# Designs tried in a protein design run: designed miniproteins, single chains, continued (2). Part 65

Each design is a single chain, and the fold is of that chain. pLDDT is the mean over its residues in the fold that is shown.

## One batch from the design tools (miniprotein)

Design m6234
Fold by ESMFold2-Fast:
Structure m6234 (fold): chain A 91 residues (1-91)
Amino acid sequence: MLEASPLDAAGRGTVTLTVEMEPGPVKLILRGASGELLAERFMWAKERTVTLTLTLSGDQEAVTAEALLLDPVTGEVLSRWTGPPVRLVAL
């Protein structure tokens, strides 16, 4: 699940990504409409549900999210989640 909050008076919005996957090393990636990297997080998931909340600035026509479960030894991708894009806009 990928959700976006409306932009505040400072032009900042929040994107929240929640994915279900096996516990382990997880890489979470947010990209803009042209594929530019907006944010990247690496974490060790203790539970099957992983949540990432990030603050972004300005209008984003499309934000896409990927979650990758990695092998802890090799770093190879074991599982991948890709969600539909969300838009960040002022109210």
Scores: mean pLDDT 71

Design m6235
Fold by ESMFold2-Fast:
Structure m6235 (fold): chain A 100 residues (1-100)
Amino acid sequence: SEREKIREILERLVEAYNELLAAELRLAVARTLLRNGVDVEEARREVEEEERKIEEKKKEIEELLKELGIDPSKLSDNEISAFILRIAIDPEGVIEELLK
């Protein structure tokens, strides 16, 4: 059903967003290690890896929003975050809103 397709997209969107937040945290840690001269070679490689993951997850989130009929170019990062938090709190309410 259309309802089940929307549910699957919303679940993937929450998962991709959680992975984005985890990568941003790991990037912040790696950048801090680089600034402090700790494990510099490993930290530099981790910065490059996490920057790639962040770009990949942002693109995945944009494509998932497009699958829902939402134009990601019209949304700020805060509006995207607020939408994903609404999905995490009340997925059924968001599904009903999207089916209008």
Scores: mean pLDDT 89

Design m6236
Fold by ESMFold2-Fast:
Structure m6236 (fold): chain A 90 residues (1-90)
Amino acid sequence: DQDLLNRAEEIYKEFSKKVEEALEKIKTLSNEEAVKLYKEFQEWYDKQMDELMSIYDQSSPETQKQILQIMYRVQLLRDSFGGFVRNHLS
């Protein structure tokens, strides 16, 4: 289970870094480029969530609680980025 939890934490760290980089990048993009970046981000988000769900299904009940917290943090980052994109397009 520690290996599964470590993988989930790695997904969160990679996700957080990519969101930070995308937030900096989007400030310089046209509306068309920003929409494209957001669509690519949503597709990547879906894949990360699918991987986290796979890890969750393979984990013990105690590890599943930790994975749910990681998934919640990932969702918060995704929602924050979506809000930033909407504000940029306004």
Scores: mean pLDDT 85

Design m6237
Fold by ESMFold2-Fast:
Structure m6237 (fold): chain A 76 residues (1-76)
Amino acid sequence: TDRGVRLAGEAADLYEQGKKYLSQGNNDEAAKLYEKAGELLRRAGREFRRAGHDDVGRSLEESSRELFEEANKLKK
């Protein structure tokens, strides 16, 4: 899906930016970017599932949950 592909791409960009902040020791900015990426991946997963791509959608939703868990650990 065009919308799903766009959302997943935006999430990937945010995740890469978050990793750069994490490598600099900026855990707060990294957590914020990981949360934004997670939200976009969750939305992308729903778009793919609505389009009948259940395997892709489920994978994106799992990745979203992992990013929220990583963000939460950084905010502790």
Scores: mean pLDDT 86

Design m6238
Fold by ESMFold2-Fast:
Structure m6238 (fold): chain A 99 residues (1-99)
Amino acid sequence: SSAEAERRTQLAGIALQEAVAEFEERGYSEEEIREFLKKHLKDEETRKIAEEALKLNKLREGFILIKALEIRREMERRRAEEHLAARVEQARAIAEELE
């Protein structure tokens, strides 16, 4: 639905903002970023981003993209849990009305 597409876009935006904020607030060194990216070369899901970031020397961008991906996945997991909880409450309310 359009509402789902809008929510997905909003979550992606929030995740990106959080990743940028973490980067700016914690003040990662170039060496710390390179080590982070090297570790992510071993993860199939982040490998391409890490490889490209290291090859093009776009360390900040690579770090932020990988962090945004991690944050977005956590947000989507929490949202799925909240949606399931809401459905359980709705089912309970309907069951109580039918009794």
Scores: mean pLDDT 82

Design m6239
Fold by ESMFold2-Fast:
Structure m6239 (fold): chain A 90 residues (1-90)
Amino acid sequence: MREEARARLEEDLALAREGAARSEGEEKLKYEVAALIAQAGLALLDGDREAAAAHAAEARELAAKLPPEVREGMLKALEAAVTHAEALAA
């Protein structure tokens, strides 16, 4: 399950970076937040809690620039990713 989780997060990160490169404005910000969420999850799977916390903090700061409904969705995605990665890293 850990390898499947890593592969999915690496895929999510690649798709988010590609989306950010192809987008502008709010859509670009959404992809940038998604990339940070994936990076936080990957850091947790690697046992790097300091890097994970830094990526999560940056994701929250960037998400604060999004409309409330979009921001709430992104924060829920971050919480889910952190919870899953922590469970798999244990």
Scores: mean pLDDT 82

Design m6240
Fold by ESMFold2-Fast:
Structure m6240 (fold): chain A 75 residues (1-75)
Amino acid sequence: MLLLRAGELGAAGRYKEAIDLLEEAARKDPSLRNVPLLAGLAFKDRGRTEEAKYAFEKAEKLGVEKAKKLLEELG
């Protein structure tokens, strides 16, 4: 449910709200902890630096080590 809702918000351009739902999903299911990281990489690839940083911050709070390094690279 949360992942589907995040996808709908993303399609509507409501990116930070979508990222917040991905964080909620990851908090409820640890197997999803890399989903905010993957979303951040997708935003970075599309040049959406602020949304990428926001997603990486959520991933770092969830314990994803790669997110910390990606945040350092974005400045």
Scores: mean pLDDT 81

Design m6241
Fold by ESMFold2-Fast:
Structure m6241 (fold): chain A 95 residues (1-95)
Amino acid sequence: MEEAIKHIKKALEALTKAYQVADPELRPLIAEAGEHAVRALNALKQGKKEEAISHFERAKRLVEEGIARSTDPAVRAALEEAKKHLEKAIEILKK
């Protein structure tokens, strides 16, 4: 669980960086991904593992959409970093 939380925090940091450098049109998508990651973390604190996984999978899909829609290398790099950490958190939680 501690390792999953570390990856979640790194994903949130990467999403914050992506939000700050993103065009205004892309920011709502990144914000929604971050909101789902926060909801997932709160669900984990309440022992709701399946609910947490569902929210992380939604956050990952939004990040993937952001990567597809972004032409800025800095935004794409931050979103790819967020995706890697979300994938690792989901993997750990499914054990």
Scores: mean pLDDT 87

Design m6242
Fold by ESMFold2-Fast:
Structure m6242 (fold): chain A 65 residues (1-65)
Amino acid sequence: VEVTTEVELSEEEIEKIRRAAEKLGAKKVEIDKNGTTTVTMEDGTVFTGKDADEALTQAYLAKTE
């Protein structure tokens, strides 16, 4: 899973995000300078949240139908 971030995050936090995204079947996670996070799933579905936790939670809820 590709994780790109424009905000300063610890290696531990980036790894946590990567692992969560991988479990969800996401192909990439993009975090902008404001922390706004966009998660792109392998099927092309996109989820956007104010932070990584919110975006990943939206993707998780969509996947766990």
Scores: mean pLDDT 78

Design m6243
Fold by ESMFold2-Fast:
Structure m6243 (fold): chain A 75 residues (1-75)
Amino acid sequence: MPTSDELMEEMDKLIKEVEENPNLSAEEVEEKRKKVREITEQFLKLETDPIKKTRALFNLIAFESLSDVLIRKNE
């Protein structure tokens, strides 16, 4: 079972992979978006620090917005 810190690290890695790779297909972006959402939900259940929870929610919102832009660009 991963720790909340490990989940946050995995979330950051997925977000950076999408940000740094302009050649990802819309399908690949959607798969990573779904994974980030699932990891964020698990993180929020394990983490007790309200600041870390807020950061995770901010990251999710930012990534959802980025993913929507990238999917639209690939249409």
Scores: mean pLDDT 79

Design m6244
Fold by ESMFold2-Fast:
Formats: C-alpha cells, structure tokens, sequence
Structure m6244 (fold): chain A 99 residues (1-99)
C-alpha cells in the first residue's frame, strides 16, 4: 500500500542518515589525529588507512541501498542516496589532500 511504501522510504532514509553520521564521525576522528602535532607519523598513517577501509564499507552499503531503491522505483530516495554518495566522495578527496 502507499502507507507501507512511505514507511519503507522512511526506514531507508533513517538507515542512510545513520551511515552518514558514522562516516562523518569517523572523518572528524581522522582529522583530529592528522591535526594533532603530538601524533606520530605511524599513528597518522594507521588513522588514514582505517578511515579509507571504513569509507569503503559505507560506499558498499549505500550502493546496496541504491540498488534496492532503484528496484522499488523510489526516486526521492535515489536522489537522497546520490547526495550521500557524493558527500562520501568529497570526504575521500579531502582525506587524500591531508595525506
């Protein structure tokens, strides 16, 4: 039903929001390490690698959600997911500049 579809959309958006909050928190943690003058070169490299691995996991999760949204023809959810993916790409580019 239309009501069931609306609930499914809301569940998708909540899942995306949780993934994006996790990614943003991880990126902040990375920047805190990279901007710490007392952090060793080894600690900075490990923090960057951990962030890259976690970001990869978030990208896979969002891509899976996008596939489901497309199958269900949820165009507004697809747009929301595309914005989330674009934001992860921006975080990746910013992390590369800090390396």
Amino acid sequence: SSSDLQKEKEDFLKTVDKLMKSAKDDFKALKDVLNDPSASEEEKKKALLSFQMTLGTHKIALASLLTVARKLNLKDVEEYLQKAIDELVKMEDEAKKLA
Scores: mean pLDDT 86

Design m6245
Fold by ESMFold2-Fast:
Structure m6245 (fold): chain A 78 residues (1-78)
Amino acid sequence: MPTPPDEEPRVYVETDVRAEVLPDGTIRVTGTLTAMANGEPVETREIDATFPDAEAATDAMREVFDEMLEVARRHLEE
């Protein structure tokens, strides 16, 4: 497929992440997140962390997403 000219700004976080409930009730999050800007990877974060509950895991992931989206947006501004 041809790439159309004047493509809209494409900012997203590509995730290959697993969140698993462990036998002790903790949440383990493993994998990678990649900040993407205009079809190019601009930052990659590897995650391997255990959280006491889903709320803690969700809060931590929200912070990571926010940070990575900002990195991607900054690259589009250049």
Scores: mean pLDDT 76

Design m6246
Fold by ESMFold2-Fast:
Structure m6246 (fold): chain A 97 residues (1-97)
Amino acid sequence: SPDLDNKLANADKQIDEGIDKANDLERLLNDHADSSTITKKINDVTQLIDNVDKQLTDIDNTGKDDVDVQRKVTMLRARSIAIRSQVILGERQVKKR
């Protein structure tokens, strides 16, 4: 489905944005940025990934009979989980300051 392909491409693009933001978070932590700045970045990444996860659920439900769509959703969900793990690590580091 061209509609599902476009939605998958948008989700992939948003995950790439999430990776860039997670890398920015890591840089802010290493640079000893203030807790307010780090918390704002954590919130920005979390909101982006929450939106992506909702989009992936909608794509999965629509394309449930399309094995290629389900495979792509699974791969994108794995990338989303990796970004969330990085955010959790950042939250733990801020709480220990």
Scores: mean pLDDT 89

Design m6247
Fold by ESMFold2-Fast:
Structure m6247 (fold): chain A 78 residues (1-78)
Amino acid sequence: TAALLEGEIAALEARLREAIAARDVAGLQKVRDSLDNLREQVERAGAAGQISPEQAARLLARIDALRAEADRAIEELE
């Protein structure tokens, strides 16, 4: 469901914030990998009609924004 996917995004956002605060590059890389996996899950859920196209687009945009933030954090910590 969209609510479950939103919950997973929120959990990854929290992990991203923790990894940034800890200056944990390995943790940021794991968050990035988890975001990539979640992106695939959202795409599959949309294709299967389990969520609306509008819900899929919003969730993908949030995932892409967090992914970009993780990449920036990794760059700044190296």
Scores: mean pLDDT 87

Design m6248
Fold by ESMFold2-Fast:
Structure m6248 (fold): chain A 94 residues (1-94)
Amino acid sequence: MPSAEELAKELLELGEEILELLKEKNAPQDLIDLVEILIRRFREALRRGDLEAALATAEALVNLIKKEFSDDEELQKLAEEMEELIRRLREALE
């Protein structure tokens, strides 16, 4: 299985993919800005080695996408993939 560090990197990559897709879909700028802030916080948490803070930030991003884009099948699929990576990363920390 991937290491906790590898799972965290995959989670960041998926978050960046969600951000790019939001820009392509002309999502509201306030939501794009919020996602950019969450990705920045995730990256900063990883840089500090604070995996719990990184997980909390990733969970906040998943919740935002599920709430604000509930009718967008593509974004919901990416949010579900992110949620699964969060679950795997949490298991790798225990």
Scores: mean pLDDT 84

Design m6249
Fold by ESMFold2-Fast:
Structure m6249 (fold): chain A 70 residues (1-70)
Amino acid sequence: SDADKEEIIKRALPKLEELERELLRQHLLNGVEVDEAAVRERQKEIIREEAAKLGLELSDEEIEELLART
């Protein structure tokens, strides 16, 4: 439902923001190159985990749609 999707986004957003901050910090302090494919997989996993906490299982396509809304 739309309400479930909104709840997933609310729960995932602070974790996605924390991931972005940590990646930027590692790049600036330790010279770690950003692996965009690995970052995207981690972002998808955050969405998937928050959905699972609500008893929902999402397809990769649904996860990518929700990630685009954040």
Scores: mean pLDDT 81

Design m6250
Fold by ESMFold2-Fast:
Structure m6250 (fold): chain A 87 residues (1-87)
Amino acid sequence: MAEEAGRAAARGDIEGGQKVYELAKSGNDEALRAAGRAAQEVTGGDPDGAYEAIKAAHLSGDGEAAAQVLRTNAEGRGRIGAPGPRV
């Protein structure tokens, strides 16, 4: 379940991003780590992108913001043509 949320979020799924944020908020560290690793697989083995997205969600407290970050990271990293740091 947590891995599915991570994969969906990495693909730019808003619902997936919201679930990842809920895992971070609930303090379920095992599930959060599983989601991060699953997101890493989808983004081509980029753990930094997955970690930054989760970190942003935790700091902002906003699932929608987390989903936006995950959408941008998934698109940029999947194509190796990242639009740049401005999103």
Scores: mean pLDDT 58

Design m6251
Fold by ESMFold2-Fast:
Structure m6251 (fold): chain A 71 residues (1-71)
Amino acid sequence: MEEYTEPAVKDFLGRLADLVHELGDSVEGWEKALEEEFRRMGISDAEIEQIRAKHPTITALYEVSVELALK
């Protein structure tokens, strides 16, 4: 995921939208699903922990997720 691709961004955002819709009743589940998507993108547990530390809100995690998908 080190290169920018519009289709990859759309696919990632689509998955996030589906997760928000499906897990909207469970914010905890939504955060867990985001962490799982980071793992799918090949991000290490240490990097995930740093991302969480910098971005403690779901909105901030969403923004970082988009940035990582563009990377």
Scores: mean pLDDT 59

Design m6252
Fold by ESMFold2-Fast:
Structure m6252 (fold): chain A 109 residues (1-109)
Amino acid sequence: DPLQQQLQQLVQQLLQEFSAALRAAVNKDQATLEEHLQRISQLSIQLLQLLQASQEEIDEVQKLHPFEQAALAIVRADNSPESLGLADVMISFANGEKAVELRQQRLSR
């Protein structure tokens, strides 16, 4: 199925860009982080369009942080527990250092 193959390729590329964004953030490379955030936003909107999201839904998603856009796109493509867990991590990073720190304090033993 060409559509299913294209969906898988976009999801894989989105995950690679997310991983690269996290590495840039850890390295405190703001310029590289911003480039990956732009790529994440572009890929997330492309994935939502391929998944037949309405223009109204896309317009609302475009107002969100790129990591929140990616979370919604991945969950819409795959509702698996793994995808839901990954989306939750993405949303936590989007909410900034305070939310990430609080989550790490609760989950890290």
Scores: mean pLDDT 80

Design m6253
Fold by ESMFold2-Fast:
Structure m6253 (fold): chain A 73 residues (1-73)
Amino acid sequence: IEEGLAEARRLAAAGDTAMAAHALLGVLQKLSSEYPEYAEELAGLARRVEAHRDDPAALLALTDEVEQLWRRA
């Protein structure tokens, strides 16, 4: 989880939005497996990643939201 979030941030900051979105979706998939009680919230985040997959600023903000959910879980 930590490595995936760090990689998503690095890729988004570099402007590699496709790889950033891929890394973030991978983190969300792992969280869905570990925390099924958050499945609806995680699905919402995944839809937003797909909607903003070419927006580096949005992907950085989404990475922060995913980290906050993970730390709360």
Scores: mean pLDDT 80

Design m6254
Fold by ESMFold2-Fast:
Order: sequence, then structure tokens, then C-alpha cells
Structure m6254 (fold): chain A 70 residues (1-70)
Amino acid sequence: MLTDEELEEISELLGKIVEENKDAPEEELIKKVVEAVREWGKKNKWTEKELEELIKEAVKLVKDYVEKLK
């Protein structure tokens, strides 16, 4: 479970990646999201299993966001 602070950090990170990659193909955007979330989780001492679930959730959020914009 993400704390309010961790949720804020992830939301800011994902927003920045989407903004920087707004003209990129979805596959490239997803790749950047996976890399960034993995690095963030490593900094915050998350387990590999928790990181895998977090990455899955972040990818879903980004895909939902991109679909909503269309």
C-alpha cells in the first residue's frame, strides 16, 4: 500500500514521464514508466515482488490516462 507521500511522488514522476514522452509511441512511454517506477522503488527499499505489482499498477494507470485523452 502506498503512503500519501509515496502516491504524490509516483503521481509526479508518472506525470513528468507522460509530459516528456507525449509524442512517443505507447510502447516507448510504457518502457519509460517501467524504468522510472523500478528506480523509484529501489530508492525506497521496496521488495522485488512489491515492485512488480507497483509497476503493473503504474502501467495500467498510464494506459488508462492515455486512453482517456483520445
Scores: mean pLDDT 76

Design m6255
Fold by ESMFold2-Fast:
Structure m6255 (fold): chain A 74 residues (1-74)
Amino acid sequence: SSLVRKAAALISAAGIHLVSATLPVSDAQADLAAAEELIRKVEELSKQLPDYKKELEEQIKKLRARIAALRERL
């Protein structure tokens, strides 16, 4: 499914922003904001992908936990 592939790409992009946020020369706040926007898009797509809802919700929870941990360090 093209929608499943799109959701996977958005999850990957959010992860890349979270890695960037850990680098000394990056704008961590901008990277975290970008990751949150990508997660929001995944949540919207998950409504169209009921067969993948549980897996997508688990990936979203992991990404949100990483954002929360990084924010505590800013």
Scores: mean pLDDT 85

Design m6256
Fold by ESMFold2-Fast:
Structure m6256 (fold): chain A 79 residues (1-79)
Amino acid sequence: SEKSKELEEKIKEIVVEAGEKLAKIDPRAKKLIEEAKKTAESTSRALGELANLAYETSEEAKKIVEEAIEKAKKIAESF
């Protein structure tokens, strides 16, 4: 349905934004941004890898990913 596609696009936007913020701290996040843009499955995988990268990097990076996960959860609950 159109709502499912809208949800996928909104989740993708959240993950890409988090990846762009994390890339300013750790450039390894740049490849994960590109993966997030490919498919819904790639977006989910990219979010998981961004979380792993953030936990290896800093508290600031962890906060970026945790905020993205919360935003994604809230948007999914609204559909």
Scores: mean pLDDT 82

Design m6257
Fold by ESMFold2-Fast:
Structure m6257 (fold): chain A 88 residues (1-88)
Amino acid sequence: AKPAVLEVKVTEEGPRIHREYDLKTEVTATVEGDTLTVTTASRTYEFKITAKDGNTYTITGEYEVDYTAANGEVLKVKVTLEGTVTLK
């Protein structure tokens, strides 16, 4: 894996959760074909590469996170990430 900077807009959508924010963080990244795998301190993400310009990859990714509501229901939150990964 190579040192990289992840810069993404994060959208979280679920029951009573509608959040958008920008995330910029240092990560490690591995490029394999049209897939870019990013490892953070908390999680590994698999992204689809949509464009490349030098060391900068335009990426998209979607995943689901389980959210436990106050009443004990497990709800799924869809997380969408769109942005770039720049290898350093």
Scores: mean pLDDT 80

Design m6258
Fold by ESMFold2-Fast:
Structure m6258 (fold): chain A 75 residues (1-75)
Amino acid sequence: MDEELRALMERAGLSPEQVELAVELHRAIRAGDADRARDLARRLGEALGLSPQEQDDLADFARDLATQRAQGIDP
């Protein structure tokens, strides 16, 4: 799964750094690590050139997904 996501992101023209951030974000979400998911999502947003508001929105969304996974909810 993570390797397939990496390949898809590389084909979409993301840099190796952006791909690595996205893979780590996915792992943090799956692990239910809300703090790490939030921080990684913000870093990914910065790397993608998103506005500060979009970065915060992405970080909050990722945090919520990780929190749901930690509670046993499959989003």
Scores: mean pLDDT 77

Design m6259
Fold by ESMFold2-Fast:
Structure m6259 (fold): chain A 98 residues (1-98)
Amino acid sequence: SLSLVEQIQRLLEAFGIDPKAVDEDGIPYILLVSQPLLLTASEEDIVDFVRFLKEQGINPLAKDKHGVPILDTFLALSPELPESKKELLRREAERLFG
């Protein structure tokens, strides 16, 4: 099977989405298209995903249009994601961007 990052890259290419494109709330589409894939992702896939965000020049700790970190807004919109995966995403984001 494809890695999480490979699946995200294919989705971005298939829909013609710029990795830095954002929605009306300033949330990067790369996070939104990744949301359902994160539910089944391994811990290694999640770590690689946060590195991929850095490679694409996307800082999930940057503030959205409401002054909230983009990652916190995204995680609030992802109630089905296990708390352990939310904590891992926060930890890795802080390690690479904090």
Scores: mean pLDDT 85

Design m6260
Fold by ESMFold2-Fast:
Structure m6260 (fold): chain A 101 residues (1-101)
Amino acid sequence: SMEEVLEEAKRLFEEGRYREALTLLLQARLPGVTDEEVELIIAGKVEELSEIIRHIFGKVIEAALKPEEPSDEELEEIARQTGLSVEEVRLLIEAIRKLRE
């Protein structure tokens, strides 16, 4: 279930395993996501991502690439627009930001 995926991703994140947390969250929605595509996301190469990744995660990735952290209201709006949960959006953004440090 998505709840079990979220709990595991949070565990990985708390252990500093940000790449594994990010990959788990991405693959839970789109099982075909490759390691190469994860690297493109971390690198911020949005234009090189497949159309399906941009469709599902594009707004999340764009928010993660901004210098300012998104507000709770912005996270709720992204969740509404993407169909992802607020917790998924938050964890995806935090993992991407950690991997870009």
Scores: mean pLDDT 88

Design m6261
Fold by ESMFold2-Fast:
Order: sequence, then structure tokens, then C-alpha cells
Structure m6261 (fold): chain A 110 residues (1-110)
Amino acid sequence: SMEEKKKIKEKTLEILEEILSLLEDTKKKLLQAKTQQEAQDILQEFIKKLEELRKEIPEEESVIKTMIDNMIAKLKRMLNESKEEQIAEIESIIEFIKTVVEIIKKEIEE
């Protein structure tokens, strides 16, 4: 039903906004990291939390789930990259998720 579709989008939006908050917190932690190992540990913790949040995304949102799966895979490959490269990727993901959130908000309002 249309009402069920709206509830699915609202639940997905709630999870994406939680992911966005987690991304902003992770960026702040990375900026404060004093060693490459500390930065790697921060990014590993973020990836684990993102994998947990991915499980909460409604099954009907297959495109969003695939998007998050691709982000997780990329971040796992970046664990051995510099802190600066890790921060740049997190910033890129923040801007991307902000765009997705705005699109879903407009779809809910229509």
C-alpha cells in the first residue's frame, strides 16, 4: 500500500540520518587521531557500526542496501590508507548521504 511504502521510506530515512550522525562523529575522531593505528581503529569501529545499521534497513530498500554494501567494501579497502585519505573518503560519503536523505525527504512529501 502507499501508506506502507511511506513507512518504509520514513524508517530508511531514520537509519540514514543515524548513519550521517555516525559519519560526522567518525570524521571528528579521525581529525583528532594522533597515530595511523588510532585512525585505523576508529575506521574499523565505524565499519562495524555501519554493518549493524545496514541490517536494520528494510528489505524493500534493495538499492539503499546495495549502496551501503558498496560503501562498506570501499571503507574496508581503505583501512591501510593514510588518515588524510580516510578523512577525504568520509567527507565524500557525508555529502553523498546528505544528497540521498534530501531525495528521500522529497519523495515522502510527494
Scores: mean pLDDT 88

Design m6262
Fold by ESMFold2-Fast:
Structure m6262 (fold): chain A 75 residues (1-75)
Amino acid sequence: MSSTEILEEFYSRLTEEQLKALQERIDEVFASTDDPKKQAIETLKILVETAKEAGVPQELIDAFRELFEKTLKAS
C-alpha cells in the first residue's frame, strides 16, 4: 500500500469538521517549532489521537506509524 493510499483512506474516514480540526492542530505544531523532527513527532501524535477519536482501525494507525518512522529515518 502506497503512502498516498494510506493517507487517502484515513482522510476518507474523517468528517469535514475533524479534518479541519486536524489541520488546525498540525498548523499550530508548525507554528510552535521549526525543528523538522519535532514537527514530525508531534504531527504523528496528533494524527494518532484524531484517528482514535474517529474510530479508525488500529491497522491503519499502525500503517501511519510505519510511514512516519521511515520518513524520520530518511530525513
Scores: mean pLDDT 75

Design m6263
Fold by ESMFold2-Fast:
Structure m6263 (fold): chain A 66 residues (1-66)
Amino acid sequence: MAETDRRNDEISEIREKLKAGELTPSPEATAAAEAAVARIEEHLTLSDEERETALRLAQAVLMAAA
């Protein structure tokens, strides 16, 4: 598997908890993640699957940064 930095390990843990339903992203984190994905879509065309993946990743990154 790909090597990850300490921050990526933290993000992965948050993603697993979100997937398991142990964590619910805040409305602020959700809104910020949606804004980040929308900015990406201004330059790149994303499929629905890619958008969902990017949204989940953005939520995890924002929660790890808080």
Scores: mean pLDDT 71

Design m6264
Fold by ESMFold2-Fast:
Formats: C-alpha cells, sequence, structure tokens
Structure m6264 (fold): chain A 72 residues (1-72)
C-alpha cells in the first residue's frame, strides 16, 4: 500500500537522524496527532480523511520510537 511504501522510506530516513533529531521529530508527531484528533472531532464530515492521516502519523511515530530505543 502507499502508506507501507511511505513508512518504509521514512524508516530509512530515520536511520540517518541523531538521537536529538529523533526526539524532536517524535514531539512534533505527538503534537500533530493531537491536532488531527481535535480536527476530526470538529469536522466529522472529514473523519475518514483525518483517520488516514492519523494512521500514517502513528506509523511514523512508531518508527521513531523503535529507533530511539535502539540508540538508548
Amino acid sequence: SEIDEYLEQFRKEAETLSLEQLQQALDYLDQLIKKLEEQKKKHPEYAEEYERQIELVRGAKKILEERIQELE
């Protein structure tokens, strides 16, 4: 799927990031998920689109968390 292809590319890019950059990116994605969940509640007519975006961001967040664990 397109999401799987994107996440595979993101995983490769995450390998090039420092621990500090990974932690900053993780904080950014956390804030983004919160904003997307708020937008989904405010605009239920776009719920499917927001859910797809949240799924993608959660996948990216998991990749960053796994990489941070490897470096700590």
Scores: mean pLDDT 85

Design m6265
Fold by ESMFold2-Fast:
Structure m6265 (fold): chain A 92 residues (1-92)
Amino acid sequence: KKEEREKKFIEDAESSARAFREAAIEIGMPEEEAERIEREIIELVKKDKEGRKKAIELALEAAKKMVKSGDGTRGVAAAINAIGVAISAELI
């Protein structure tokens, strides 16, 4: 059951990272940059608790960059929030 919970957590994080990539591309982030961020988030989440903290930081920095571009942040904010919630549940 503990292994199933870890697998579910990783799957939820992967889903959230994909949602971030899709939202970022829709609001003007280059596809290759969005895909790189998705991959880095997933790799960090799989590593350990420290990696999960870094995944949150990476996602937040990407969101801040998109806010500054001015094209709206609703989709990116929602995806970042989903990633933050999923990762934070395992950090506590």
Scores: mean pLDDT 66

Design m6266
Fold by ESMFold2-Fast:
Structure m6266 (fold): chain A 60 residues (1-60)
Amino acid sequence: SLVEQLEAGARQAKADIEELRSKAKERGGYTPEEGFLILFLEGVRDAMEGLAAELRRKQA
């Protein structure tokens, strides 16, 4: 379902953020590109989670 796809997308974004943060920690800092990518992925995560929650409310 669309809800399941959005929830999966949000989990993938969380995993990608964690991987980027882990790699940056190993190097001792973030690149500017990684900083922007994390901000973008946080926005994608929040949008997917919000839309999934709204769709679940419509089914209840």
Scores: mean pLDDT 84

Design m6267
Fold by ESMFold2-Fast:
Structure m6267 (fold): chain A 89 residues (1-89)
Amino acid sequence: MEKPGELRLKILVALVAEKLGIELSDKSRKVIEERKSELTPEEWKVIELLLELIKKGKLTEELEKRIIELIVNMDFEGAIKLLEEALKK
């Protein structure tokens, strides 16, 4: 069985990719359409902050890895805190 955090990571990555103008497969688009209504305010805040970091060129490989680990463990509050701290630098 797929772990809940792994499914959430896939949805968040697909939504970030869509907002960056990356063309998604029909399967990825369908998953977003079916699941985006299930996202919490914290998950939407993670998407918003990730897009801000990407636009500012502040998303490093090490930061990306740490954020992925937090999302997979369903620690969205920890992900938000880390992303907000990265934006202040």
Scores: mean pLDDT 78

